# Ledger of designs, part 95: designed miniproteins, single chains, continued (5)

Each design is a single chain, and the fold is of that chain. pLDDT is the mean over its residues in the fold that is shown.

## One batch from the design tools (miniprotein)

Design m19275
Fold by ESMFold2-Fast:
Structure m19275 (fold): chain A 75 residues (1-75)
Amino acid sequence: DSDQLYRRLTIGRQSARRQGMDDVVDLLDQGIDAIRTHPNGIQVARYLQQSARYQALGQDDQAQQYRQQADRIRS
């Protein structure tokens, strides 16, 4: 549900900012923006949330795959 996803992205953004994970913050900001601006914003935000999680774990290849899925929907 969109409210729950929005709250999770906001909490994740705050945590990432405290840890200096600027790339993760950027991904979560993009997800929050997508919820408000895109017809498929919820699906875009879900992929960006997964990308942010893998980026935070240092799993760059997995993070890139989820980012590409988000870009495919929002292009």
Scores: mean pLDDT 86

Design m19276
Fold by ESMFold2-Fast:
Structure m19276 (fold): chain A 94 residues (1-94)
Amino acid sequence: MNEEELKKAEEEFLENLEKAMKEGDVSTRTDEQLLEALEKLKEKLEEALKNGELSEEEKEELLRVVELLLEWAKKVGKPQEVIEKLEEIKELLK
């Protein structure tokens, strides 16, 4: 993939993260949107890592955001599939 696609996926992930944290456990739609964004981010990250397109600084930033989201998701009782996807992304970024 190209850097522009990865950056857009990161921005979409961060926007969905902020919205999800503000809305908390309010809606199933929030869970579906978050899961879709996480799936997209994971696919883009796997390809970027394979191609060496992700910098160390970018990995550290994403890891921090994913760790914060994982803590939040566990605290508010998000679906197991959301938690598992976050853990997979966290492992990928280590």
Scores: mean pLDDT 69

Design m19277
Fold by ESMFold2-Fast:
Formats: sequence, C-alpha cells, structure tokens
Structure m19277 (fold): chain A 65 residues (1-65)
Amino acid sequence: SWWEQFHKRFLEDVEKNKDKYTPGQLEADRFLLDLLRELGAPEDILRELEAALKEVEAYLAKRLA
C-alpha cells in the first residue's frame, strides 16, 4: 500500500540522516505525523513512525549534550 511504502522510506530516511537532524527538522516531522493522524493514517504505522522520531530525539539530545 501507499502507507507501507511511505513508512519504509520514512524509516530509511530517518536512519540515514539520524546524525544530521536538527531540532527544527524533528519538530517539522512531528507536525507531519500529527497531520497524518488527522488524515486517518493507520495506527500501526503512526505508532512506528512516532517511535522512530523518539529515537532521533534521544540521539539528538545526546549529540547536543
């Protein structure tokens, strides 16, 4: 499905660019997830994307400390 393809690419892009994330990019991606939730994206996919962003947030926090 489109959601499966989006999910796969999103996770690959997040992992590839993990060390290059800025606070602004993380906030923008969170806004995107909120928009996708309002548009009725599958809960399983939203949960997994949110988990990936939380990992990025933790990594960014360690990088900035």
Scores: mean pLDDT 80

Design m19278
Fold by ESMFold2-Fast:
Structure m19278 (fold): chain A 90 residues (1-90)
Amino acid sequence: SALAELEERIGEAYAKADEEAKELLKKGLELLAQAAEAAAAGRAEEALALTREAMELFVEALSKVDPEVAEEFRATIPAALAELRAWLAA
């Protein structure tokens, strides 16, 4: 799934990131955790907004490590958001 692909890419980036990039990745993961809680509580709009913010932080973090990987990650965002929207609609 798109979400599983994002988790894997984030983990790989974290392993090779410097401290600044690691802090951005950590903040993004924290926002994803908050998004999951919002989704579980039925707050779909909040969950989507938090996920978008997390994705933006991940793109910023990845751009500091590898700009090509950052572009690949950015390309997966629409699919990940569509998957989340489908989950929230179920």
Scores: mean pLDDT 77

Design m19279
Fold by ESMFold2-Fast:
Structure m19279 (fold): chain A 82 residues (1-82)
Amino acid sequence: MEERKRQIEELKELVRKYLEEGKLSESTARALLSLIENSNLTYEEQKRFIEEVVRAEEEKDVTRVVGLFLRAIGKILDAELA
C-alpha cells in the first residue's frame, strides 16, 4: 500500500508538471489524475500512458487521446470486475 501511494503521488506530480508547462489541457490532466486514482495498472503502464497522452496532446491528435483513455478504462473495468 505505501509503495503504491508513493508511485501514485509521483505520477500525479508528473501530470501536474506537464499541466504547468502547458503541455496538457486542464480537461486531459483531470482525466489522467482520475485514471491514476482508479487504476490497478502498473506504475510502468501508467507512466507510459501519461507520456503517450502528453505526446498526443502536443500533436493535437484528439482521436488518439480518446482511444488511449478508452483502452485504459477497459483495463480498469476488467480488473474491477475480476
Scores: mean pLDDT 76

Design m19280
Fold by ESMFold2-Fast:
Structure m19280 (fold): chain A 66 residues (1-66)
Amino acid sequence: ADPTRQALYETADSLEKNPGLLANLSAGKRQLLRQQLQLDLEAATAAGDVPSQLRIKKWLGIIESY
């Protein structure tokens, strides 16, 4: 979904520009973002959309690494 893709982009862009911004995310917002990313990954997997799967996994890895 486009909203999920946009959230992914904003998160990755923020982390690349200022990694400290992730520290300011509440636990609740971080959890919601992870859930949204996982839902989008499941949808991309069901659709066989490999490029989207790779992008989402990369973004999840960045969030998890923090």
Scores: mean pLDDT 69

Design m19281
Fold by ESMFold2-Fast:
Structure m19281 (fold): chain A 68 residues (1-68)
Amino acid sequence: SLREKALELARLAAEKKGAELAKEAGVTEYKIEIKEEGDKIITNVTAGDKSATLEFDLSELIEKFKAA
């Protein structure tokens, strides 16, 4: 469940970032690529000539939640 919540958070953040980049680039479309690489959720967002990468530390969130 915590992993699912982290993935959903990453997706929502990527969608928000995509919309922002699209406005900045003056386009109506954006692309989102989400990868899970071990302890990280890596999200690449592209809109027009602009791009951004968001990284989330999955294991750190899980460890903190389990320890609490």
Scores: mean pLDDT 76

Design m19282
Fold by ESMFold2-Fast:
Structure m19282 (fold): chain A 96 residues (1-96)
Amino acid sequence: SAAIEAAVAALRPEADALAATVSAADRAAVVAALEREAVERARAALRAEDAAAPTPEIRLLLLGLDQRLAIIDNPGPEAIAAAQAEVEAARAALAA
């Protein structure tokens, strides 16, 4: 969540400007689009870190971000279940 929070904070000035100009109904779509962009930016940064110095913690964070993107793009139960299983397996590996 910290990587997503940092990416969202970087987009805050643009988000604030957009919020002032859109209807309440349109705000939800704008927020979802900004969240998606923030997650994609966080993934790109973490993938660069993983390429330079891979750690189980970075890999777990990447799986969590992939799960979030899968839910944003397709909130269907199958995609959510698949993403959850992958993250759960990674957590089990870290705990061992």
Scores: mean pLDDT 68

Design m19283
Fold by ESMFold2-Fast:
Formats: structure tokens, sequence, C-alpha cells
Structure m19283 (fold): chain A 92 residues (1-92)
């Protein structure tokens, strides 16, 4: 199985960009019915996308070591509505 990984270090981004990326990841997980996991020891959030027809697996890894799990979840939940509104506007 072919695995594609994309890693993003949030510490290199502005706080607004971090919030946008975290909210976008939650929205993407909901739209693709994909699995989101938090690795507390590594300080990472991983979105796993699988395509059975292509036999490929995609992983988006966000380095969030500056934030607690609870803070990451709060940022995702607070910003996801903004991302949903922007996506709805762009698809209309």
Amino acid sequence: MKVHRVEVDLSTLSKEEQELILGSLLVLAEEKKAKLSYDEEKGTVVLTLEDEKLKTKGEIILNVKEYSKEEVLEMMEKYAPVVRALRAASLA
C-alpha cells in the first residue's frame, strides 16, 4: 500500500493560520468521514485518509506540541464553523 505523508509545523505559522488549519482539518475529517487522532506524547494531530480503490493511504500530520489536547479540540470546534461557511460560499 502506498502511503503519502504531509507534515505541517504549526509553530512556523501565525495564530490565525494555525486556527484556520486546525478548523480545516476537522471539516475535512467530517467531509471525508476520515479518522482524526491525537498523539499526546509526540504532540501531533493526524488525519488518516484511505482510498480502497487506489490502495493508497494519506496522512496529514500537524505538530501541535505547544498546545494541550483540550486546547487543540477547542480551536478546531471554534474555527470549524468559519471554515464551513467559507467552503459553502465557495461552492455556491
Scores: mean pLDDT 75

Design m19284
Fold by ESMFold2-Fast:
Structure m19284 (fold): chain A 104 residues (1-104)
Amino acid sequence: VDPREDWLVRPTPATAALLRTLGVTEEELTVREAAHYLGKLSVKEVVYDPEKGTTLVATNTTTTDNAEAQQLVVDYYETELGLSAEDLRDPEAVLDKIFERIEP
């Protein structure tokens, strides 16, 4: 399974409030856990914050399944970080690319 699913994400305050209505009170979740819960919510984008790690941004729209939530994470990394499809197939290359992008 994709090691990106084990990355820690910190939801935005709005997403955290919605997650609390689902019984989730954790400040940080793995991508897998976030995708599971956010499959009941719509997710617009994912942003990477060097201080907080990956942050998910929810919208007040139709429910998104786990695959769609994970696809939004992938789309963000592909579009914002310039990762190619080949890079996305190699978890180590993905992590190295992210770290190169955020670390001087």
Scores: mean pLDDT 50

Design m19285
Fold by ESMFold2-Fast:
Structure m19285 (fold): chain A 95 residues (1-95)
Amino acid sequence: STLEEGFRAAAQALIEAVKNPEKSKEGFEEMRAEAAAAGEELLEFFDVALEAAKLNVEEAVYKAIAAMYYAEQGKLEKAKEYFKEAQKLIEEKKK
């Protein structure tokens, strides 16, 4: 789907951005501030997306971005499902 393609493209972009923090620092600070302004849940989802990107777990970044998208649409149950999947993938990578 077009949305899935968009989420995967965003996940790849975030992974590449975390590999070059000197060029991406201002952008990350702006995105984090926007997420914080939108709400505590979006801030948590953003922080998980960033952690997944630093660990190079594309599928977890994808799911965290999808969680943010659905939370912004007011689809909180769907957002939490994606968020739980992202957290599980991160924990599996850390084992």
Scores: mean pLDDT 82

Design m19286
Fold by ESMFold2-Fast:
Structure m19286 (fold): chain A 98 residues (1-98)
Amino acid sequence: MEELRQKIAEARAKLIEADKNGDVKSMAEAAIQLIELYVEYAKENPEEAERILRDVKDIGDTVIKKAEDAGYTEQSKKLREAVDKAIRELEEIAEKAK
């Protein structure tokens, strides 16, 4: 749990730093890592799944648009696939949590 929270904080920091530097490629890579870590966190904390689902959608929408606008087609495609997979998993976790 603590280790997973630390990894999430590190991924968030990387995403923020990449955004400040205009490094769209690193931003997309950090977003994929963060989204995957959020899914793992939700599996261990199902009560948080709905909040995490909203966070994942927000991060995905923002970073995908920046990657597409910058011409990073492969990065935007990979991120979109990661977001779609995470949404499906998070919706299932939230449903099972009642």
Scores: mean pLDDT 85

Design m19287
Fold by ESMFold2-Fast:
Parts: structure tokens; sequence; C-alpha cells
Structure m19287 (fold): chain A 87 residues (1-87)
């Protein structure tokens, strides 16, 4: 959370960090709902995608843009896989 807030304070990454935070929060919510419905595969994929978005925000705050972009791409792939699995 603190690294996310540090990224939001940096004007270079503020817009991107806010978007990724909002997406991570949404994915955590989707993970919980999928788990409650017994779809553990979708729940795990949404959760992993949310974690990767959070890690990407931390890397952006450290100026590690290329590594952060790779995590965002991986998270987007996991999100799409979860969307296909959830009925």
Amino acid sequence: DRLVEEALANPKFREKAQRLRDEADELYKKSIEAYKKGNTKAANLYYRAAVLYRQAIALYSQGREEEADKLVKEAETLKKEADKVIK
C-alpha cells in the first residue's frame, strides 16, 4: 500500500499507478466472488493478476519501468484467462 501511495505521489507515474490500483482492487473483489461461487481456478487467476498489478506499481515507484510493464502484461493475460474460466 505505501509503495502504491508513493507511486501516486510521483507525477510521472500518478495516472498509471492510480489505474493499476483501481484494477487491482477490482480483481481482488472478483477473486473473492469467484471463490465464494466455488470457482477456485478463476479466483486464483484474479488474485495473481491483482498481486502483479500491485508489484508493477512498486516497480514504477522505483523507476523500473520495463520490469513493471512486463508484470502489467502478465497480469492482463491472467485476467483474460480468469474471465474465460468464470462461466
Scores: mean pLDDT 81

Design m19288
Fold by ESMFold2-Fast:
Order: C-alpha cells, then structure tokens, then sequence
Structure m19288 (fold): chain A 90 residues (1-90)
C-alpha cells in the first residue's frame, strides 16, 4: 500500500540519519574543526539530495497531499539531525 511504502522510506531515512550521527560522533576526536565543518556541509547536501530523490519518486505514486506531508516529516527529521551534528562541530 502507499502507506506501507511511505513508512518504509521514512524508516530507511531514520536509519540513515542514525548512522550519520554515529559516524560523526565516532570520527570527531580524529578531525580538525575545519574537517568537521566540511563534513557537516556534506551531510546537509546529502540529506537534501536524499529528500529530493524520495519526493520525486513518491510524486509518481501518491497524492499531492501525501507528498506534502511526507516532505514536511523528512524536513523535520533533517533539521533535528543537523542540530545534533552542529553540537559535534562545536
């Protein structure tokens, strides 16, 4: 179903976010402040690209209303993750 598909994409995205946070925490002691900032910018771009790809895919399969709600949820998860990553940089 459309609902199951959306749920699977959200779950996969959450798993990606958890892995990014874990990786950045693990690597932080070995990185310069400049390298941490570069990795934060890379993570931001990666997440923006992943969201765009997921939205473009769902636009073909589900209603505009469902796409908008899905976009809002992914953007919220992205913002929460970026706040956690900013704490690692500082």
Amino acid sequence: SDEELIKEIIESFKELLENIIKSEKENAPFLSDEEKKERLEYSKELLEDKIKTAIDYLKKLVSQEQVEKFKEELEKLKEETLKELEKIVK
Scores: mean pLDDT 85

Design m19289
Fold by ESMFold2-Fast:
Structure m19289 (fold): chain A 70 residues (1-70)
Amino acid sequence: LSPEEQAREAARRIIEEARREAARAPSEEEALQILADAYENAGRLLRGAGLEEEAERLFQRAEQLRRQAE
């Protein structure tokens, strides 16, 4: 796998794990925070691999989720 493909797969796994954790969260606010953190972490990983446009989309999603959690 290319470094880009490895980063995309790792980012997907981070988000999938966070979705499972969010499903078990005691509140919607906590679930949204778990997801927001995961999208931000996945975005940083993609940015590190040079996938800036894909990373920016994940950062935007994280920001949206954080706003909903408030």
Scores: mean pLDDT 86

Design m19290
Fold by ESMFold2-Fast:
Structure m19290 (fold): chain A 87 residues (1-87)
Amino acid sequence: AEELAERLRELAERLKELAKKSKNEELSKDLEAAAESLLEAADLAEAGDLERAKKLARSTAESLKELAKKYNDEEVAKLAEEVEALA
């Protein structure tokens, strides 16, 4: 539970960093929203609700995968794969 929460928070921080570096305002907002979803998943994991945490992480990974395709962003694609691996 703690390990999953820590990994989700690390990925959320990386998404926030990508959002700050992005020159595309729409992509930046979508990445920030994804980071917030991962922080919610981390809170669920710490509370012991691993099933809901994994479902939220998986939904977030699917959203990130679509963003990576739309914006042709390899770093977003890599983050989507890392989130998916935790779900």
Scores: mean pLDDT 85

Design m19291
Fold by ESMFold2-Fast:
Structure m19291 (fold): chain A 80 residues (1-80)
Amino acid sequence: AAEDLRRLLLTLDDEQLRAVLDYLLSSTDPAARALTLGLWFMTVPNSLSRETLVDQAVAEAAAVADDAQLAAVRERIEGL
């Protein structure tokens, strides 16, 4: 589940990333809330790679959510 979410997030372009952030900011899901800060850092100038930021965001989501919750968030993002 976490690896599938990670792979999806790494494929997003800048427009898709903005749509995902809008969804995450409006969500009450703990996994979605945990992803928000890490993915927001991808939209601002920084010295970290996209891979590093996605890995951190997914790790934080995995700390508060099980595999089924991570899969549900991934499916919602794919549906955007």
Scores: mean pLDDT 75

Design m19292
Fold by ESMFold2-Fast:
Structure m19292 (fold): chain A 84 residues (1-84)
Amino acid sequence: MEEIEKIIKKIDELISKYLSLDAEEQYEILLEMMKYMLLLAGVSEEEAEELIEIIKNGDISEREKMEEARKLVTEGYEKYLEYK
C-alpha cells in the first residue's frame, strides 16, 4: 500500500542519517524512527506522537503506556523488516 511504502522509505532515510550523526542528533533520529515504527504497527499519527512524548519524558506514572509504546515499536520494527 502507498502509505506503508512511504513510511518504510522514511525509516530507511532515518537509519541512513543516524549512522552519520553525532550522539545528540542520533537521539532525535531514534525518536523519529520510533514514531514511524508506531505508524507501521497501526497506531494513528496523533497517538504515535503522544506515545513518543511519553517515551521521551520517561514519566514513571505513565509506565503502562510506555510499555505499550515499546511493544508497538517492536511490532512496527518487525513489520519494517518484512518490507525491506
Scores: mean pLDDT 76

Design m19293
Fold by ESMFold2-Fast:
Structure m19293 (fold): chain A 84 residues (1-84)
Amino acid sequence: APALEMAAAFAEGARVAVEAAEGTPEEAERLVAELEAAADTEARRAGAELARGMLERIRETGEAGLEEARAALEAFRAALEAEA
């Protein structure tokens, strides 16, 4: 289902953004670039775009952006469970 595919892609994007923010700048760019390279569907491209946007927000706001990304990740995971 498209909704399930989008929720899965967004959950993965948010997860990558959180992991990237906790690592080095070089590791962060590698993780997001790998997600972008693997984005062969519309949903995965949207998830990769979300990851980049979240990483930018975390870099601008620090802890506030990181907590927002973690909250979004939990919300997307809850949506996945509801659709399963």
Scores: mean pLDDT 81

Design m19294
Fold by ESMFold2-Fast:
Structure m19294 (fold): chain A 69 residues (1-69)
Amino acid sequence: SAEKELEEAKKELEEAIRKYLETRSHEAAEEVAEAVKRLIEALKKLGLSDEEAEKEALKLTLEITEELK
C-alpha cells in the first residue's frame, strides 16, 4: 500500500540521516539524497503533486534531522 511505502521511505531516510550525522561523508550525503527522492515518489503515490511532494519531503527531512540531533 502507499502508506506502507511512505513508512518504509521514512525509515530509510532516518537511517541515511543517522549515518550522515555520524560520518559527515560524501557517500552518506548521497544516500540521504537518494532517500529523499524515494520519499518524494512515495508521497506522489499518495496523490501529492510534484511540488507538494518536494515540499513535504523537505519538511519531513528537517523534522527527522532535528529529532536525531
Scores: mean pLDDT 85

Design m19295
Fold by ESMFold2-Fast:
Structure m19295 (fold): chain A 66 residues (1-66)
Amino acid sequence: MLEEIREALENRDIERLEELRREALAQGLHGVTAILGEAIKAVREGKLTEKSIESALEAIEQELSR
């Protein structure tokens, strides 16, 4: 999941990010689901930066470790 999220964020692939968000929700990963929702919004608004990608991935890694 983390590697697929990295790839989707780097490619700004909204469709893939939405699929991954649905998968995270189905697995009960509510924190990951929320982070992906914010990332999708940032992509749609043209505000996703390399720093925001790195921060999102760090936050997701923390959620997956819980």
Scores: mean pLDDT 84

Design m19296
Fold by ESMFold2-Fast:
Structure m19296 (fold): chain A 61 residues (1-61)
Amino acid sequence: SAAEKLALVAAVEQGGLAALRLVVAQPDLTLLNDAQKAQLQQYVDADDLDAAVALVKSLTQ
């Protein structure tokens, strides 16, 4: 779980919006619930990388 969260943070920090789109598209992500995936998708669709990064980092807590 910790390794998955660190990988998600790294993907967001290095790959930005494109990496987030790939993460949100994965149907079987155990670290993200439906509401969290919907929030990330909304930020990705709005091109709001800062909000998406903040949400992802909060999920690693």
Scores: mean pLDDT 70

Design m19297
Fold by ESMFold2-Fast:
Structure m19297 (fold): chain A 97 residues (1-97)
Amino acid sequence: MVYRITIKTAPMKISLSEARQIGAQLATRALQAAEEAGLKLVTPMEMSIRKVDGGYQIELSFELEGSKAQVEELVETVRKHAKELGLEKVEIEVEEL
């Protein structure tokens, strides 16, 4: 099955340069987690950084091929890495395509 994964941070009162660095680190960790779970990347990962109320918000979106169990493993690993990066509240949405 193909799944769309969307990872969205809470708004952060940081600089744009800091947002870019955090986004790059989160993207690297998410791609590593997908590879470790045995998921195949279907489309290139997209990153957007938006200025919103409360600061900058980072959103990552990508499509992966694999099983529900592999996607669940990815989500758990991404949540763990987000906490290690100081991102206490990250929304992860999984859509089956």
Scores: mean pLDDT 85

Design m19298
Fold by ESMFold2-Fast:
Structure m19298 (fold): chain A 70 residues (1-70)
Amino acid sequence: LSEEELREIAELAGVSPETAARVVREAERLGLLDRVPTEEELREIARRAGVSPETAGSVIAAARALLLAR
């Protein structure tokens, strides 16, 4: 993802670009940007990124929407 795309994801999810980048990086490591993650996978990403599962879910949903719509 480009820096511009990370900023857009951060704005959509209501987090900093640094937080969005951290969540996206952990999701990418687990192959979870190409599919809908389970609740267990969201909790794992949240723990690794240091955010709530709700925040992780919002960031991943925004990232997936951006990647699939463009």
Scores: mean pLDDT 79

Design m19299
Fold by ESMFold2-Fast:
Structure m19299 (fold): chain A 78 residues (1-78)
Amino acid sequence: SEREKVIILLHAVGAQSESDILIKTGDEELIKLGKEIQKLADELKRKALVEKDIEGAKKILEKIDELLEEANRKLKEL
């Protein structure tokens, strides 16, 4: 649906913004996590907008959430 597509796009934009901040920290592990999140955010947009695969997009969102949780754990250790 259009509503689901908009929600997915909002999540993709959020993930891209957060990953950019992680990369700009200069921490090697956070840079690695940030780059992986950016790659998944691009895949999320492709899946939702180009392939029209909303269920596949939701699976990528789950992976992004897991990586963001890992990044948040790492940030607390700094």
Scores: mean pLDDT 84

Design m19300
Fold by ESMFold2-Fast:
Structure m19300 (fold): chain A 99 residues (1-99)
Amino acid sequence: MKTSITFTHPETGEKVTVDVEVDEASNTITFTVKNMPDNIKYVKVTAVDENGNKVSAKLKDGESATLPVEAGKTYTITVTVVDKKNGKEYKSEPLTVTA
């Protein structure tokens, strides 16, 4: 499964896109950050399963992280965007994917 989360900064209107790819053959989820604005320090991607098990990665522009998932589980994915100037954190709307 391939999808994406687009976060729009509430003060600047700038967008960051995180591509999400679930690879059922390897039981992995891969996150790739695209088009990160200069005012963003990093993004933190968090995936939580139905049992509350959490995996996360911190990513900068153009970086990717591959994390293990369990086949048949549903994950709630959120992107937290961290501002460079004062460290303010903004959360995306959650995205649901099935591994």
Scores: mean pLDDT 80

Design m19301
Fold by ESMFold2-Fast:
Structure m19301 (fold): chain A 85 residues (1-85)
Amino acid sequence: SLLDRLFGLEEVAKELNASDETLNLAQGIIVAHYYRDQEFLEQLRQQVLSNPQHLEELKKMIEELLKSKDPNKRYNGEILQDFLS
């Protein structure tokens, strides 16, 4: 389950040529959400909000994930979108 979701993030990041830093942030958010680690989620939120480039790349990844026919990719997109709300 978690591994399938992480593979889906890697695929989308490669398609978009997203930075390794943005992919690592997205993976961190999905892992923290999976383990319900609220402290780590707040740390990741500050990291994303402090870097406009990572925020914009993450928004593009969210848009692509939500357009996917793969339910694991869509679910990741929903988690990441909710994280930014």
Scores: mean pLDDT 86

Design m19302
Fold by ESMFold2-Fast:
Structure m19302 (fold): chain A 93 residues (1-93)
Amino acid sequence: SAALEAARQAIADIERQKKEFEELYKQVKEAMEESFEKAGEILEKSLGPGAGQVFLAMLLGSKERAKKWFEEYKKHVGEKLDEALARAKARLA
């Protein structure tokens, strides 16, 4: 059925997005250890200006503020992807 095929495709797409975001998280965390400016550049290139701009705005407050924001952002994205995956799997069941 079209609904079953859509659910399988959605699962594959979400799992790919989870993997890509985990790789991005690793790159940003590694960059933060070297340079917070480099971390901001990676975010700007990968997530577009919105996320990069927020990170850089937090960095103007402190490195701790920027790091906390990114950890909260990662948690939020992870929760949304997990919710989307659960919904897609429910349609397949």
Scores: mean pLDDT 80

Design m19303
Fold by ESMFold2-Fast:
Structure m19303 (fold): chain A 87 residues (1-87)
Amino acid sequence: MAVEILERAGEEAERLLKEGKLDEAVAVLRRAAAEILGVPQDVIDAIAAGRGVGVDAPPFELPPEVQEAIERIVKRLKPLAEELYKE
């Protein structure tokens, strides 16, 4: 289930953020996003780099349960990530 993939990735990312491993936490979340969206990792990287893939319009709509899982994970991880971004 997509929600299970997100929760697993969220737990791993939280562990990595607590260890100060921001880049590794981001990599875990990007990998989970690729899995649930069925989009190859290189396409996600191209979108993040602003190379024109999917920049004009989202190529997909997330199911409500997936969006809710993302919101819960972001709310949980945001304070940890902000602490690492403090400088």
Scores: mean pLDDT 64

Design m19304
Fold by ESMFold2-Fast:
Structure m19304 (fold): chain A 61 residues (1-61)
Amino acid sequence: SLEEEIERIAEKTGVPKEVLMDTLKAVAELSGEERQKALDELAEKYGIPRETLERLVEAVK
């Protein structure tokens, strides 16, 4: 489930689950080039694969 996946990422990255959820929801409000840039920045910052972040953003939509 989405909740279980976010919990796993929170544990691996050390970022609180609530912060990750809020960040994903904020990115979900973006579109086109702006969303792609945000996904790239988050992938680099947290060390999470871009594909994983993109899938999670679509799941919280």
Scores: mean pLDDT 80

Design m19305
Fold by ESMFold2-Fast:
Structure m19305 (fold): chain A 96 residues (1-96)
Amino acid sequence: SLAEKMAEELRRLGKELGVEPYGDTLAQALLDFAKGKKTITLPPDVARAVREARRRMYEEKITPEELAQKYRDTDPVLAMAAYFLAALEKLFKEKE
């Protein structure tokens, strides 16, 4: 499925960026959303990074992929949150 492919990409990116636990956590969150779970619990720092990524995308008028590339070497947790948001947008477009 699309969700499974995107989850594997998030795990791969987590390993590449040296933040594998965050990649694994966000990959599982993506799969849970794909299965229809609307409530998931993220670690507080990951949840904060996701909210910050959404805010910066809106304010800077950049894509989630651009945000991830901008921060991948300086803030890998924020970059992972941005990749997760990119994956969610693609998954939601497939449901509409």
Scores: mean pLDDT 81

Design m19306
Fold by ESMFold2-Fast:
Structure m19306 (fold): chain A 76 residues (1-76)
Amino acid sequence: MEKEIEDEISEALGLMAVSVATLSEDAEEAVEFLEKMAKKLNIAGLEAMLAGLDRLAPEVAERAREIVEKRLEELK
């Protein structure tokens, strides 16, 4: 099903974005990257990204959480 494939791709992209962000020690760069990626994700990808945020430094995780939650509310 088309939606199922789109959800799987979006979830994979969300998780990969968090993994890439864990490699950055610059909090502003990490947050900007996650914000850009969040704009390209559907609800499934955003929820996957949100679940992965605990892997990031607390300052980055909190700011990224606000971005992802706001985007989720916009799509719901």
Scores: mean pLDDT 80

Design m19307
Fold by ESMFold2-Fast:
Parts: structure tokens; C-alpha cells; sequence
Structure m19307 (fold): chain A 82 residues (1-82)
């Protein structure tokens, strides 16, 4: 499977954890930089479209959550795709 992660620059410390999770799942990982949309109330959101998996993060995760809490959001969203 292919996973596309929309990763803002402030979440770059999460990248090694994402790479480890994708490797464990046998998924191809692609990063895309983006600016987090203002007013998205979701801490994370994962979805599938046309056989490709997508993951992005909300403002609270970027601005308020610790690295450990960011990893927990990631794991919860990835679990929804399994």
C-alpha cells in the first residue's frame, strides 16, 4: 500500500516514527509539505482514496501536542486504516 503524509515543517521530528511505522506495515511512504488549514478541529485525519492512503494533522497537533501525543494521534489514525 502507498501512504501519503501531509507533513508541515514543524512536525518533521515525527518523520522517523512515521518511517518506522510504514516499514513495519510494509507500506510505501511519501511525504508532502503543506501548511495546516486554519480551523480544522481534527487532531489527525486518515482516509483512503483510489487505493492510496492519506494522512494529515490539525493545528492542535502541530501547536499544542507533545511529540509523544503526536505519535499517539498517528497510531490512532493508522489503526483506522488497518
Amino acid sequence: RRLVVYLPPSLRPLRPYLEARAAELGWELTFREYTVPNGDPRDGHAYERDGVLYLSFGERTVNELSLAEQRAVLDAELARLL
Scores: mean pLDDT 79

Design m19308
Fold by ESMFold2-Fast:
Structure m19308 (fold): chain A 83 residues (1-83)
Amino acid sequence: SNLSPEVQEILELLYEKGYISEQELEAGAVTPENLLKALPDPEKAALVLEALLELPKAQMATKYKDLTLEERQKLALELVKSL
């Protein structure tokens, strides 16, 4: 698939954590639009946020740690919309 490296890392993280199947990963069915539909699950939203924040780890780590699951879901939705 011609996905950006960041989107591919998010997909690999979701697969590793068991939130998407191998078939979903291979099919490339996890587009930004499909991620937005899946992110109503707070645990899936938290994993997407973790993947997005892995790259700027040093600057966002303190704010990230203080967020509730619902706040992480909201932030993940906003970040996925910007992809």
Scores: mean pLDDT 58

Design m19309
Fold by ESMFold2-Fast:
Structure m19309 (fold): chain A 87 residues (1-87)
Amino acid sequence: NSNQYIQQAIGYIDIAIDHGRQGDIDSALYYAQIAQQYIDQALTIQQDPNIQRARDNLQQAIQHLQQGDIDSAIRDAQIARRLLQQA
């Protein structure tokens, strides 16, 4: 059921945001990548445009974390989270 994967992705995004706010980029990256795996699993069941856009925004968040841009990463992760809630 895609809803279970979506809820897991939201949970891991929340953990990633919390680590990002603490300046822990390595942990934020780790949990964001786990969230991405759950989004990919949801997309195998439901090709929802909100899930696809959430995937894109979380990928941008991961790229910003890799660049050390925590503020942009948190913003992109929050957008991804909101899109998943609308799916």
Scores: mean pLDDT 91

